Designed miniproteins, single chains. Designs and how they scored, part 50

Each design is a single chain, and the fold is of that chain. pLDDT is the mean over its residues in the fold that is shown.

## One batch from the design tools (miniprotein)

Design m1729
Fold by ESMFold2-Fast:
Structure m1729 (fold): chain A 66 residues (1-66)
Amino acid sequence: SLRERLLAALRELLAQLPPAVAAQLLAKGVADHFGTEVPPGLAERIRELSAVDLEAAVDLALEASA
């Protein structure tokens, strides 16, 4: 599923990049996929959630970008 692919992508990004950069790339990738713009503050919210719950971070990105 798209959710599973985004979870895998976020794990890989967090393994290689600072959380703030990983969150920006995930937010941009989801927005690009749906043909939308990245909402203000979305990357920061994804970064905060990624420290506690990666699934919630991905779910937020999908909900905010759809």
Scores: mean pLDDT 83

Design m1730
Fold by ESMFold2-Fast:
Structure m1730 (fold): chain A 62 residues (1-62)
Amino acid sequence: SGAEIYARAKAAIEAGDADAFGLYLAGLVASGEADPERASEAGRAAAQGDKEKALAYLDAAI
């Protein structure tokens, strides 16, 4: 399921949906599939509109 949640997180941020991205990040962290610190940085970048940085931190969190 982690690969599916990762794909949805990536699609959400590519679409500019920071709220959906944050929900998928929380799901990855809760399942133990993402580093909480990197996921937190990804969410912060997404909230600031920095899609490139959000994607980089998402990839680093896995």
Scores: mean pLDDT 85

Design m1731
Fold by ESMFold2-Fast:
Structure m1731 (fold): chain A 111 residues (1-111)
Amino acid sequence: AQAKKKKLYAKLEGLLPALRSNKLSDDKLNELSQQIASNLFEIQQLDGLSLETLAKSLGAKSDSKEALVKAFTSVFCLVPLSLADNFCPKNVKKAAKLVTDHLLKLYEESK
C-alpha cells in the first residue's frame, strides 16, 4: 500500500509542472488532466477516502465543482486562493477544470 502510494505521488509530481506549459495542445492538456485525475482518484481509493476528504485536503470547503476548480487552480499555480484569478495562466485554469471534470466522473462511476 505505502509503496504504491509513493509511486502515484511521484507520478503526480512529474505531471504537474507540464500543466504550466504554454506549448500544450488541447489534446495533450486533456490527456495530462485525465492522468492527474486518475492518479488522485487511485490514491484516494487506497485510503478509502471520499471526494469531500480530497476537497478538504486541497483547501476547498466543499466538494462542489466550483470549489474544486478554484482549489486545483490554487494548487497547480502554487499561489494562495485569493491570488489564483490574477496570477494563474489561462492553461492552468483550463487544466484545473478538466481535472475536476475527470475526477467527478470517476467518483460517479465508483457508486
Scores: mean pLDDT 75

Design m1732
Fold by ESMFold2-Fast:
Structure m1732 (fold): chain A 78 residues (1-78)
Amino acid sequence: SSMEQQYQQIRDQLRAEVAALRADFAAGRISLDEYLRRVVALTQQAVQQMLALNVPMSQIEQMAQWVEAQLAEAVAAA
């Protein structure tokens, strides 16, 4: 369905953007603080878009848990 396609697009875009920021952080181009701030902002935007599309809370929670794991990994690597 169009809603499922929109959800997958939001998810895939967020994952790609987080991966790019992670690469910048790993290369020393941005600080840990900048990485954390940008990932949180992107995640908040993605959550708002998913809520507007009435995406099930379970899917939103799965995405949030994935982001939390990415942030925890970055903090542990710093």
Scores: mean pLDDT 88

Design m1733
Fold by ESMFold2-Fast:
Structure m1733 (fold): chain A 87 residues (1-87)
Amino acid sequence: MINSQQYIDDSQRYYDDSLNLSRQIVSDPRSTSDQRNRSNRHLGDSSGSLSQARQNIDNVDLVQQYNDRSRRSYDDVLNIYNDVLSR
């Protein structure tokens, strides 16, 4: 339970950070429609992973796997954000 909650809290943080970055990507006039669409897709993946982790809170291994997915989604959104800033 404790370890699962820690992973869920991390997944929530990754989602919140991804949401903030995605909003910045969408509001930046340098962003392309592809970059906006890709950031929204990764944000959706992060949201889905968080939902699945919460539904499987009694399975720490599965929650950890969903947390790893949330981390990857965050990294993908961050890479898009950095690409937008490089333009």
Scores: mean pLDDT 84

Design m1734
Fold by ESMFold2-Fast:
Structure m1734 (fold): chain A 61 residues (1-61)
Amino acid sequence: SMIDKLLASVEKLASSFPASVAGTVLAGLGRELTAYLSTHASEEEVAAFRARFEELRARRS
């Protein structure tokens, strides 16, 4: 799905940055991607993305 592809791209990006930088980058990406998804995906997909994205962010910040 689009959500899975976006999360895979986010994981790849996060792994490319040091932990100290990854947290800040992920926070910015989370806002932009959530805004994008709120107009292009279902509420369930947005909720699923937010939950999985928060897991990624928590692991790095």
Scores: mean pLDDT 76

Design m1735
Fold by ESMFold2-Fast:
Formats: C-alpha cells, sequence, structure tokens
Structure m1735 (fold): chain A 97 residues (1-97)
C-alpha cells in the first residue's frame, strides 16, 4: 500500500527528528519534521476513510506544533509534540497492517 509506505517513511523521519532534538541539533530536526509534514500531506491526499483522514490531521497538527517549537528551540515542547506525532502515526500504521 502506498499509504502504508508513506506513513512508515513519515514515522522514520519523525523518529530521526526526535533524535536530533535530543542532541539540540534543531536545524537537522527541522529538516526531518518538514519532510514528515510533506509525507503526511501526501498520505492525507490518498486517504479515503474518514477515520484515517481524522488521524492524519491529528498527526499533521502535532508535526506543525513540533516545527514551531523546534524553530523556538523549545526542547521540552518539541519533544512532547514529536511524541504525539509518533504515537499517532504508529496507531494509524497498525490500523493498515
Amino acid sequence: SELLELLKEALREVKEAKKHVEKKDYEAALAKVEKAIELVKKALSLATDPDMKAGLKVALQALEDAKRHIEKKDYEKALESLDIAILTLESLIKRLE
């Protein structure tokens, strides 16, 4: 499934962004979050199920929140937003597997 592969790639990018935030490498973290946002937007364009669309919108909001916090170098809030995105994406992937 193209949707499943996009979500798995987005999850990989978000996990890498979290590792960069933990190292306070905010520039690298920002690049990874921006790529994850692009992948989730592509997934949202392919999704037809209303529950899947709702979950993808939650993931997208969490990633946009993470981007804002990373730009401000807000370590704690960036990690909280990334963790919400990770949990949301993992839940959506399980629904497709």
Scores: mean pLDDT 92

Design m1736
Fold by ESMFold2-Fast:
Structure m1736 (fold): chain A 64 residues (1-64)
Amino acid sequence: MLYDLVNVGENNIASSDGRVFGKGETVKGVVSVRFSEDGVFLIGRTADGTVVLASAEDVEVRPE
């Protein structure tokens, strides 16, 4: 299943390929979502192998 990560907070979502996603922007094609040990960060992976890091509180996970 694919997911969209919608930035609903004030912090940017950072991507391992150097892209940044600001408030209201969406990371598409996410195939895996997990949380850090403390639940503070959301870690996504796209189908092309890109890793994205976001504050868990600032991101809405939407099934595609």
Scores: mean pLDDT 81

Design m1737
Fold by ESMFold2-Fast:
Structure m1737 (fold): chain A 70 residues (1-70)
Amino acid sequence: EEEQRKKELENEKQKLIDETEKLVADHMAGARKLAAEGAPYVEIFRHVAAREDAIYEGKLRLKKIEEEMK
């Protein structure tokens, strides 16, 4: 049934958005904490890189879900 599939895709999309936002927030919080503690830039950059990877992966997955919803 189309309605059930649409609901599943909407739930998957929302879950992906929530998970990606949480990962981004967690990595940003980690970077801020390390910066406040005077950690080396390389440790801060690791969190920034992980945030960018999470955003990129999230965008790819979101595109696939949106294409399936059409």
Scores: mean pLDDT 80

Design m1738
Fold by ESMFold2-Fast:
Structure m1738 (fold): chain A 60 residues (1-60)
Amino acid sequence: SLEDELRKLSLEMLEVILGLHKIALDTMKALPAQSQEDVEAEEKVVKEIEEILKKMKEEE
């Protein structure tokens, strides 16, 4: 159904978004002038996306 296809697409898109944020976080940690506050903010985003993905996968 269209709903099942949209749910699958949403999960796949969220996994891509998580991957991009993880790459950004790794890049930020490799930069010598990156602020600790910016790193902590990106770590929170990564954690929140991981928790959302976990819940979505457990509900399906």
Scores: mean pLDDT 78

Design m1739
Fold by ESMFold2-Fast:
Structure m1739 (fold): chain A 96 residues (1-96)
Amino acid sequence: MAALAEGIRRAAELEDVAEALRVVAEGARRAGLDELAEALEELAEALRTATEEQLRAAIEAAVAAQLPTAEANRDGGPATRARLLAETYRLAAELL
């Protein structure tokens, strides 16, 4: 398989994940999860320029720090947004 084609596909996937993180960050901010929103915005920026190791470390730290907040919000919209945040983090980690 051509390494170039694989690299292009991977870059496109990381850009899509970065955009998804920004959308989810907006949702988190609307839900009052400002710290989580800021962490997601920083991760979205990192996805375009950081090394794989840096991205993995950032995602792991963000998930570990913010996941308990997501679990605390179980009633309706805020809980749904928090679950989407957790899923986005897991998807990003799987791509790295």
Scores: mean pLDDT 57

Design m1740
Fold by ESMFold2-Fast:
Structure m1740 (fold): chain A 71 residues (1-71)
Amino acid sequence: SELKELALNAFERWARERAAALGDPTLQAEVDKLIEEARKKINEAKTDDEFARVLQEAASRLNEAIARAKA
């Protein structure tokens, strides 16, 4: 789906920009791994509900990683 790819690309850009702003290469590597895992799960999603759950879970994990790096 074009909409799924656009949403994924927006999420990926947002995630990488936030990680890059902190200048932490360990966090950047963790974020890259989270994005890769999210892309794999989203490609397997068959419904919009499944897609939304995967994206929400990825965003939650990303926010936790960034919060830890800021502490």
Scores: mean pLDDT 78

Design m1741
Fold by ESMFold2-Fast:
Structure m1741 (fold): chain A 69 residues (1-69)
Amino acid sequence: EKEKILKEVEEAYDLFLEKGGELSAEEVQKEIAKLSKSEEIKKILEETNVKTYSELYKALEKAREYAEK
C-alpha cells in the first residue's frame, strides 16, 4: 500500500519536472490528480491550494511524508 503510494509520488515528481516549464502549476497538479488513484494524495494536493511551482513541490513532499508514515 505505502510502496504503491510512494511510486505514485515519484511519478508525480517526474511529471512536475517534465511539464513544469510547459504547464502552469495548477495544470500540472490536475494532471497528477488524474494519474493518482489514492484519495489521500488528491486530498493533500487540494488542501495545499497550489498556485505556484514551489507550492506544488511542497504538496508532493507532504504526500511523500504521508506515504512514509
Scores: mean pLDDT 71

Design m1742
Fold by ESMFold2-Fast:
Structure m1742 (fold): chain A 103 residues (1-103)
Amino acid sequence: SAIEEELIRLFEEMIKKFEEAKKRETNPNIRRALEDAIVGLRAAIDALRDPSASLLQKRFVLLAAMSSVHLAINLLRKENQFPDLVKELERILERIKRLVLQL
């Protein structure tokens, strides 16, 4: 669907931003949270692309990915890391939340 295609595009954009942050980040706890978010988002993309996945399975994987993303963004914000990147990530996350409600 058009909504699933837009979600995949936003997840790919968010992965790119987290990969950029991970390359520059030296704090191991933040690096781990960024990696967890990337892994979760990749799993969400795979679930959205899987025609055999149920809507319930897709929603579960999306919820797990969003939890990891929230943790990563919160850690970056608390440690005052990459404030412009954090703003971009928060903007993408708000768009994702609105689209997920339409699934």
Scores: mean pLDDT 87

Design m1743
Fold by ESMFold2-Fast:
Structure m1743 (fold): chain A 56 residues (1-56)
Amino acid sequence: SVEENLALAEELLKQGQGAAAAVAGHEARTMGEKEGDEEAARKGYELVQRGQAAAS
């Protein structure tokens, strides 16, 4: 679900797994966009950005 992918991305960020967090954030964004959940899509996008930054 969207919520599960958002929660997963946040947990992976806490563990220092930036690349994996970006993947989970992208899944949440895609699901949010498909469902018309603009807030979830935005949060997913933010998690992608944070995950990519942490992976660098």
Scores: mean pLDDT 83

Design m1744
Fold by ESMFold2-Fast:
Structure m1744 (fold): chain A 60 residues (1-60)
Amino acid sequence: MVDVEIGAKVAGESAGVELKGEDARTTGRVAAAELNRAGERLGVSPKDAEEAREVAERAR
């Protein structure tokens, strides 16, 4: 995967965990996998990937 796709995967995983927020480990894994797939299908832009990554980092 190129940098953009790697960033989208990381952002998708973090965003998925954040969005579910409750049973983060179990629900986050499922949500992250779905968001990761969706991100790859949609070709998430670097802008969107960076924003999601920053949101996930700020939530930490």
Scores: mean pLDDT 56

Design m1745
Fold by ESMFold2-Fast:
Structure m1745 (fold): chain A 100 residues (1-100)
Amino acid sequence: MAEATKAVNELIQAVLDGVDEEEIRKRIEELMKQGILKFDSVEEALKVLKDIADDQKLYDEAVTAIKNGDYEKVDELIKEAEEKGRTDLARTIRSLVERA
């Protein structure tokens, strides 16, 4: 449980840091063999981790754009979140703009 959370956070950080996909796949496979990660496949785990990393990156880019007054970039990021079905993320970004 706690070990699974730590492993997931480390994998998300590796995705954000641009670690090679094959290296990330090997880490996922090892963690699944150890029983730390319980996914149906390495591909499923990789997809979930990439989705989480994409959401985090999009949020960080939106916060930076708001701080810089780049509202055109913020609108693009909100549209990207909506197109990816990340409705809650899009609402969060809009709320940040309304308070800025």
Scores: mean pLDDT 80

Design m1746
Fold by ESMFold2-Fast:
Structure m1746 (fold): chain A 61 residues (1-61)
Amino acid sequence: SRLDEAVALARERAAAEGLSERDIETLVRFVEWELSRHELSMEEVEAYIDRYIAALKEARA
């Protein structure tokens, strides 16, 4: 499903960027929440993931 694809993408991208397990789970929860409420394209999902990863990295700096 698109949800499974989005979650897999979020986990892979966040892990590749060096996010902690906690931050990865936080991102996954936000992706699940957005997809439960909005019909998003995969392009929109990827953009959301990228922006959220950047925000989490900024928060840790």
Scores: mean pLDDT 79

Design m1747
Fold by ESMFold2-Fast:
Structure m1747 (fold): chain A 55 residues (1-55)
Amino acid sequence: SQDDKIVDAVRELALKEGVDQSKIDELVEKFKSGEISLDEFITEVYLLIVEVRNS
């Protein structure tokens, strides 16, 4: 699906930016389980990237 492609692209970007794989995997699981929306997934990953850049 289009959502799966977006999730994969966002995951690759986060890994490149130095976000821990375990944190990304937790957010992917929450999205796949329906606990969070795609927009919430993108927002949470963005915040993790910002955290890494400010560390």
Scores: mean pLDDT 86

Design m1748
Fold by ESMFold2-Fast:
Structure m1748 (fold): chain A 90 residues (1-90)
Amino acid sequence: SMTFSAKQQALLEAQAEAAKLYEEGASKEEIAEELERKYEEEGNEAYKLLALILRAELGDREAAREAARLARELGLPEEDIEELERLAAA
């Protein structure tokens, strides 16, 4: 069995919060705004990363570039980083 690092745990918690908001019927814009607010309150960069990913999915190429950079820094899988780089290039 493997214990998640604090970084991995923080990312899972941020993903769970985003999924909850989506199930409540929030738009991607509303979810991004709430995640940005949580980042300002808690300082957890995982919230910032997910907010940038949502903005990237909405066509914000600058958000996609920033998300790719932060994803590399936080050690996300290469597949996730490549997807963000594709959004930045589109």
Scores: mean pLDDT 80

Design m1749
Fold by ESMFold2-Fast:
Structure m1749 (fold): chain A 65 residues (1-65)
Amino acid sequence: SMEFEEAEKLAKEEQERTGAVSVEVLPSGKVVIRIGDLSYAQKLRAIGVAVEFELKGYEAEFEYL
């Protein structure tokens, strides 16, 4: 599915941009956003990423490190 490839690309771009947030797209289409010790601004951005994926029809989940 092109949607999976687009999600994978977006996930890699967000992971590189934030440095502290890991974004993984599972083969099932589920998006896992792994968050560690983040600043308040980085946490808000991670929530924004999850919302963007959910609005596109993906299931997003946070995993705390």
Scores: mean pLDDT 70

Design m1750
Fold by ESMFold2-Fast:
Structure m1750 (fold): chain A 63 residues (1-63)
Amino acid sequence: SKLEEEAFEKARKEAEGIAKLLAENGGENIEIKEDREKLKVTVTAETEKGKIEVTLDGRDYLK
């Protein structure tokens, strides 16, 4: 639906912001993985202390 598409876009934009912050703080091999069917966007990065993974649920952006 249009609301789900808008929610997914909000999650994706937030993930892009997180990816930038991780890059600025020494994150390497930064990836954004989209799952439109599940309305999830996952950001992964590698740091000196290990791998970071952040998953955003597009449903949290529905009003």
Scores: mean pLDDT 82

Design m1751
Fold by ESMFold2-Fast:
Structure m1751 (fold): chain A 63 residues (1-63)
Amino acid sequence: MSDKLREIAEKIAKELDKLPLSAKEKKEISDELVQLIADGDLEGLRELLTKVFGPEVTEKILK
């Protein structure tokens, strides 16, 4: 993983921990995000992050 992708993954983990979701839901979201990163699907990644965290938090994660 590049330094930028690792940074994004760490930000995602931190923001995901703040959400009032079950461990199962967090695992499902994490697995989907990891798959999108592995596939290089940046549009899918942005869309899923926006759906889960909202646009402002998504920009914070991707910045």
Scores: mean pLDDT 78

Design m1752
Fold by ESMFold2-Fast:
Structure m1752 (fold): chain A 94 residues (1-94)
Amino acid sequence: MTPLQTAQALADTLLEEVESGRLSVLEAALVLAMMTFDSSLIKKARDAVKNNDVEKALEILRYSLRLLGMQAGLSPEQAERLAEETVERLREIS
């Protein structure tokens, strides 16, 4: 699987879970932050959940998807574009 295919599969799975109602945007932000193993992002995601802050959750989702995309082997530019496109789609369905 190419890095782009791997990152796209993660984004598509996230969108499907949120669209189906199995994950809220807040829960999705926490799950993705945990997948980064970044303790600062995890703390921010927990704070967003505690405060019911959907805008902060979408910001954390963007940062987490960018990091996960880069870990999968995307360039920073590819990872940022994928993250921004995914968050825009999440805004439509939330």
Scores: mean pLDDT 85

Design m1753
Fold by ESMFold2-Fast:
Structure m1753 (fold): chain A 106 residues (1-106)
Amino acid sequence: MEKEKLEEERKKVEHMIKQAEELLEEVKKNPQEFLKEALENRDLADPRASPLYFDLLEELEKNPEKTEEILAKFILELAKKQMEKAGFSKELIEEAEKKIKELIKK
């Protein structure tokens, strides 16, 4: 039945949301240390994420006072890219994006 496949995909999405929540908590604890680790891992990242790192650095240069907000946006965009690469439905990705945005507002 298709319901079992949807349940497994929802579990994977919930796991990705939880990972994003943990990363957002680390940003809140120490934004500068998180940024350092993210940049050090840039060369090991998926090449598809390269534009996100460029946008991250450009936004940080323009708005250094908004580092926490910029890093939160970066985490959201990374999670969205990972879900798209995994082949999740547009509806599941949109649902996950809303949940992650709610976590950013907390």
Scores: mean pLDDT 75

Design m1754
Fold by ESMFold2-Fast:
Structure m1754 (fold): chain A 94 residues (1-94)
Amino acid sequence: AAPTLTAPASLTVKEGEDAEIVYQVTSSEPVLSVRVYLDGKPADERFGVVVDEANGTVTVSIFNAKLEDTGNITVEVTTPGGTASATTQLTVVK
């Protein structure tokens, strides 16, 4: 079956700081892939992803946050049963 994904609604980070967004994943099937998008575009290499299937979490890490990172972060989790997505609004401030 398709997974379910729960995201925090918003996150505010200061420019130059590292941030983490933790998504809760419920799935009866293994996670095949995780994709991260910023405003519908693939996120750059500063966006890290860690999948912890034992705890049912996907953590998106942002290294050295930039003002241009302000926008909607969408995470897509794909399993054999389907894909689910969730969106968090990121605001980067000086």
Scores: mean pLDDT 82

Design m1755
Fold by ESMFold2-Fast:
Structure m1755 (fold): chain A 87 residues (1-87)
Amino acid sequence: MIKNPSEEEKKEDIERGLENFEEAVKYAEEGNYQKAVSLLTAGMLLLSLAGLSEKALEVGKKLEEYFEKKDFEGARKVVEELKKEVE
């Protein structure tokens, strides 16, 4: 009854990865950078499990740069662009 395990896992991992990135931006904006980095790492891992490891590294690096700059508008744009690409 699990007809396409890889397809189901990939979709779930992408959705959870995006959620983790969105939450990471929120926690970074609140000044909770330890939680933000943990969520960022989890999101990158989930995207990598979905076969998007190169994209995970690219997005992760951009989000880390924006968190360091405290540019949360830029960080949100990175997450929104990723959502559009993986839809």
Scores: mean pLDDT 80

Design m1756
Fold by ESMFold2-Fast:
Structure m1756 (fold): chain A 96 residues (1-96)
Amino acid sequence: AALAEARAALEAALAAAGPAERVELALGIAQAIEAAELGKEAGRELTEEEEGILELLREELERLRATLEPEQVAAIEARLAAARARAEEHRAKALA
């Protein structure tokens, strides 16, 4: 099942990750969650299995954040804010 495979893949990636890779994993997971939420706001319906994966990603992100230093968490938040600003700028230009 896709959910079980996603869980196994995340656990393997976390076990293999050094400090820098953990920051990149946390950023990637956070971006994936945000993209899924934006897709839902745009009218995309998620399957039950896709919603299960989204919930798994939220749980893994919270667990990862608990293991990171405050400086690393701040860096992830800054990169997410920059990505949001860029997405909004591109959306505004597409509507103009």
Scores: mean pLDDT 75

Design m1757
Fold by ESMFold2-Fast:
Structure m1757 (fold): chain A 72 residues (1-72)
Amino acid sequence: REGVARAVARYVAERKGWSEEELQQIADALREALSKIPDEELPGFVREAARAMLASPDAQAAIDAIKELAEK
């Protein structure tokens, strides 16, 4: 799960031009969210999280979107 969170965060950060610090913050938030998701729902959650992050204007908005998705 940690590896998946870091890979997704890097993918988004590279495309959005976010810093390594922002990548780490997003990876930490995504890792926390993924720890709450059942294994059978992980592929769907990762897809929606990546989509929400790519649509976010900044790293903070991406973190907020990840938290909202994890609370559903």
Scores: mean pLDDT 78

Design m1758
Fold by ESMFold2-Fast:
Structure m1758 (fold): chain A 72 residues (1-72)
Amino acid sequence: SDKESILRAIGLALQGIGLGFESSLFGVSDEMRREAERIAREAQRIAEESPEARPVAEHAVQNAQRALQGLL
């Protein structure tokens, strides 16, 4: 459902923020890189499947990309 997709996208966006916080403090590890790629892929799928969740899912992708740069 759209509500479940939105909640899933919110969860991914928060995971991306947490990862960005960790990478900004400790640097970007290989594990963090794989996790950021996972978050981005799942968020992109949600954006394609649910127009209602798309804005939040796009933020999740951006958060994951920032984490890969060691940014919050």
Scores: mean pLDDT 85

Design m1759
Fold by ESMFold2-Fast:
Structure m1759 (fold): chain A 79 residues (1-79)
Amino acid sequence: SAAAAEQAAREAGLQKMLEMLAQLKAQSDAEMAAVLDELERLTREAVELLKAGKEIPEEVKARMEALVARLQAYVDEQL
């Protein structure tokens, strides 16, 4: 079904994000490392929810969005 295919695509995207976060953490400073650690934790939680056939809660999505915005602000401050 379209819903099952969409959920599988979301799970794959989150797994790819976890791989990228692990690589970034190896090269990050302490400020970015803390934000990356929280993003990794929430991304792992989202993956487990999707594997269980559950939707990602809005609170988790909102927090992930806030952390992405924090990383963007950090990058902008360093440029």
Scores: mean pLDDT 77

Design m1760
Fold by ESMFold2-Fast:
Structure m1760 (fold): chain A 81 residues (1-81)
Amino acid sequence: MRELEERIRELARRIAEIAERHRDDPVRAIEEIARLLDESDLPPVVKGAMLRTAQELVLAGASPEEIERAVLETALRTLRA
């Protein structure tokens, strides 16, 4: 559980970094985020929740801080369900 939670925190941070790097190309940001999550060893339901949340916020032009926080919160909630 703890190691998986730390991995989720790392991935949420990396997702926010991808979104900031490609803020002028949200489609490219989402493609890179999807690839990052696909390469991870997280449970499929957690990956899906993280991707959906990231996609919604990236398309809405949310800040990197908001993206990181929301993706992390959603992932941890899904993991603990």
Scores: mean pLDDT 85

Design m1761
Fold by ESMFold2-Fast:
Parts: sequence; C-alpha cells; structure tokens
Structure m1761 (fold): chain A 70 residues (1-70)
Amino acid sequence: MEKKVEELAKEIKELLEKARKGENEKENLLKAFELAMEGHKLISGKTPEPEVLEKLKKLAENSTVEDYLL
C-alpha cells in the first residue's frame, strides 16, 4: 500500500512541477488532483463523498498554479 502511495505522490509531484512551469497548467493540475484522490482512497480505505470530490475538481479547474503555491 505505502509503496503504491509513494509512486502516486511522485507522479503528482511531476505533474505539479510541469504546471508550475506553465506547461498545460490546468490539465496537469486536474491530473494531479485525480491522483491525489486515488491516494486518499488507498490510505483511508474509502472513497471521498461525491459532493466533496466534485467541489475539489471545480476548484482545480478554476485555480491557477499561483493559488496552489500560496
């Protein structure tokens, strides 16, 4: 479990670095968010509530790299 979570964390970090450099910023932020939700499921053993997941996706869609780095 932890090793798979570590692999997801590495992937998320790479996506965030690409977004930070302005490379497909919105798409990379959305992918990083999706992987973070997968990691959460692996750690907690349960899926986040659909309403919470939808709100977080909308925030990722509307946020810039600046919003995440502040």
Scores: mean pLDDT 65

Design m1762
Fold by ESMFold2-Fast:
Structure m1762 (fold): chain A 70 residues (1-70)
Amino acid sequence: SKDEEALKLVEEARSYEEQGNYDKAIKLLKEAVEKAETPEALTAVGRVVDTSKNPKVRKAGEEAIKEKEA
């Protein structure tokens, strides 16, 4: 399902952030947010965004979630 794809993408984004590839992490987070079709999947993506150590990655993820909820 698209929700399962979203969860895989958010885990890949986490991995790229840990490697210091913030641009790739942001790209994958935005794609994960777009693919999350249920509130449960979007909440799970949001939890990963909230645990991000990089302010730029966290802000990009938060903005993507807000845009999807609008």
Scores: mean pLDDT 81

Design m1763
Fold by ESMFold2-Fast:
Structure m1763 (fold): chain A 64 residues (1-64)
Amino acid sequence: SEKEAKLARIDALIAANKKAREIMKEMADDPSLSELMRLLFTTVAGSSEVVIERLERRKAELEA
């Protein structure tokens, strides 16, 4: 169904964003990178957390 397809897509996006967040956090902790680069990766990881929260909320609304 269209609803099942939308839920599957949201689940895939949540999984992808969680993986990206983990990678960005690892990059932010890399001592070989400049302070500015580490700050940028920290910022991107934070943005991914906001996206995950919004996707999880949308999923809950579609399941209700």
Scores: mean pLDDT 86

Design m1764
Fold by ESMFold2-Fast:
Formats: C-alpha cells, sequence, structure tokens
Structure m1764 (fold): chain A 63 residues (1-63)
C-alpha cells in the first residue's frame, strides 16, 4: 500500500466493527490498501488493523 495521512472532513460514526469513527479534524496515518467511490481501506499505523472510512468524508495526503 501507499503511506498516507487521512484527515476527517466531518464527524464519522462507525456502524460496523470494520469501520473507523472519527471527529472532524482528526488525522490518521497509515497505509492506503484500496479505495473505491464509497470507501477507503486503510491499515492504521497505530493499531496495524484494517479499517474502512467513507471516501467523501476524508482527505488523503501522500506521506
Amino acid sequence: GVPVRVTALADITATTPSELSAKKGTVFEGELLASDDRYVALRLKATGEIYLLPRSAVRLTPL
């Protein structure tokens, strides 16, 4: 995957265990594994676990 910084553009509430909750302005670092028109799959640096985030609610910045 690609090393990225993910910034939450809005409050995000996880509805499944594979999703990540975030408050607007929260920044995550991790590895981008996949993205489609709805979701981003991120391996979170802090936990090593894979999470889904809504693509429309995040900004991706390459590290």
Scores: mean pLDDT 81

Design m1765
Fold by ESMFold2-Fast:
Structure m1765 (fold): chain A 82 residues (1-82)
Amino acid sequence: DPLAESLLYMSELAEKKGLEDAAKAFRESAEVTKTKGVRAGVLKLTGEMIRLMSEYNDKDVKTISEILRQGNKYYEELVSQS
């Protein structure tokens, strides 16, 4: 599943940056995507992002935004490969 693979990639990037709560959120959203489908995964991710964006400082929010950008790029690459 391209979304689940992209979320796992984002989890790895967050771990490398020491953003363990964000890494856990991406990983759990990937698991929900695999087990309950894309809609459930998106809802899980949305709720986690709202929470994290309210709890993290501006510098970490900027880092998470960059991780989301890189994850979106990877997702586009996965769905575009023929």
Scores: mean pLDDT 85

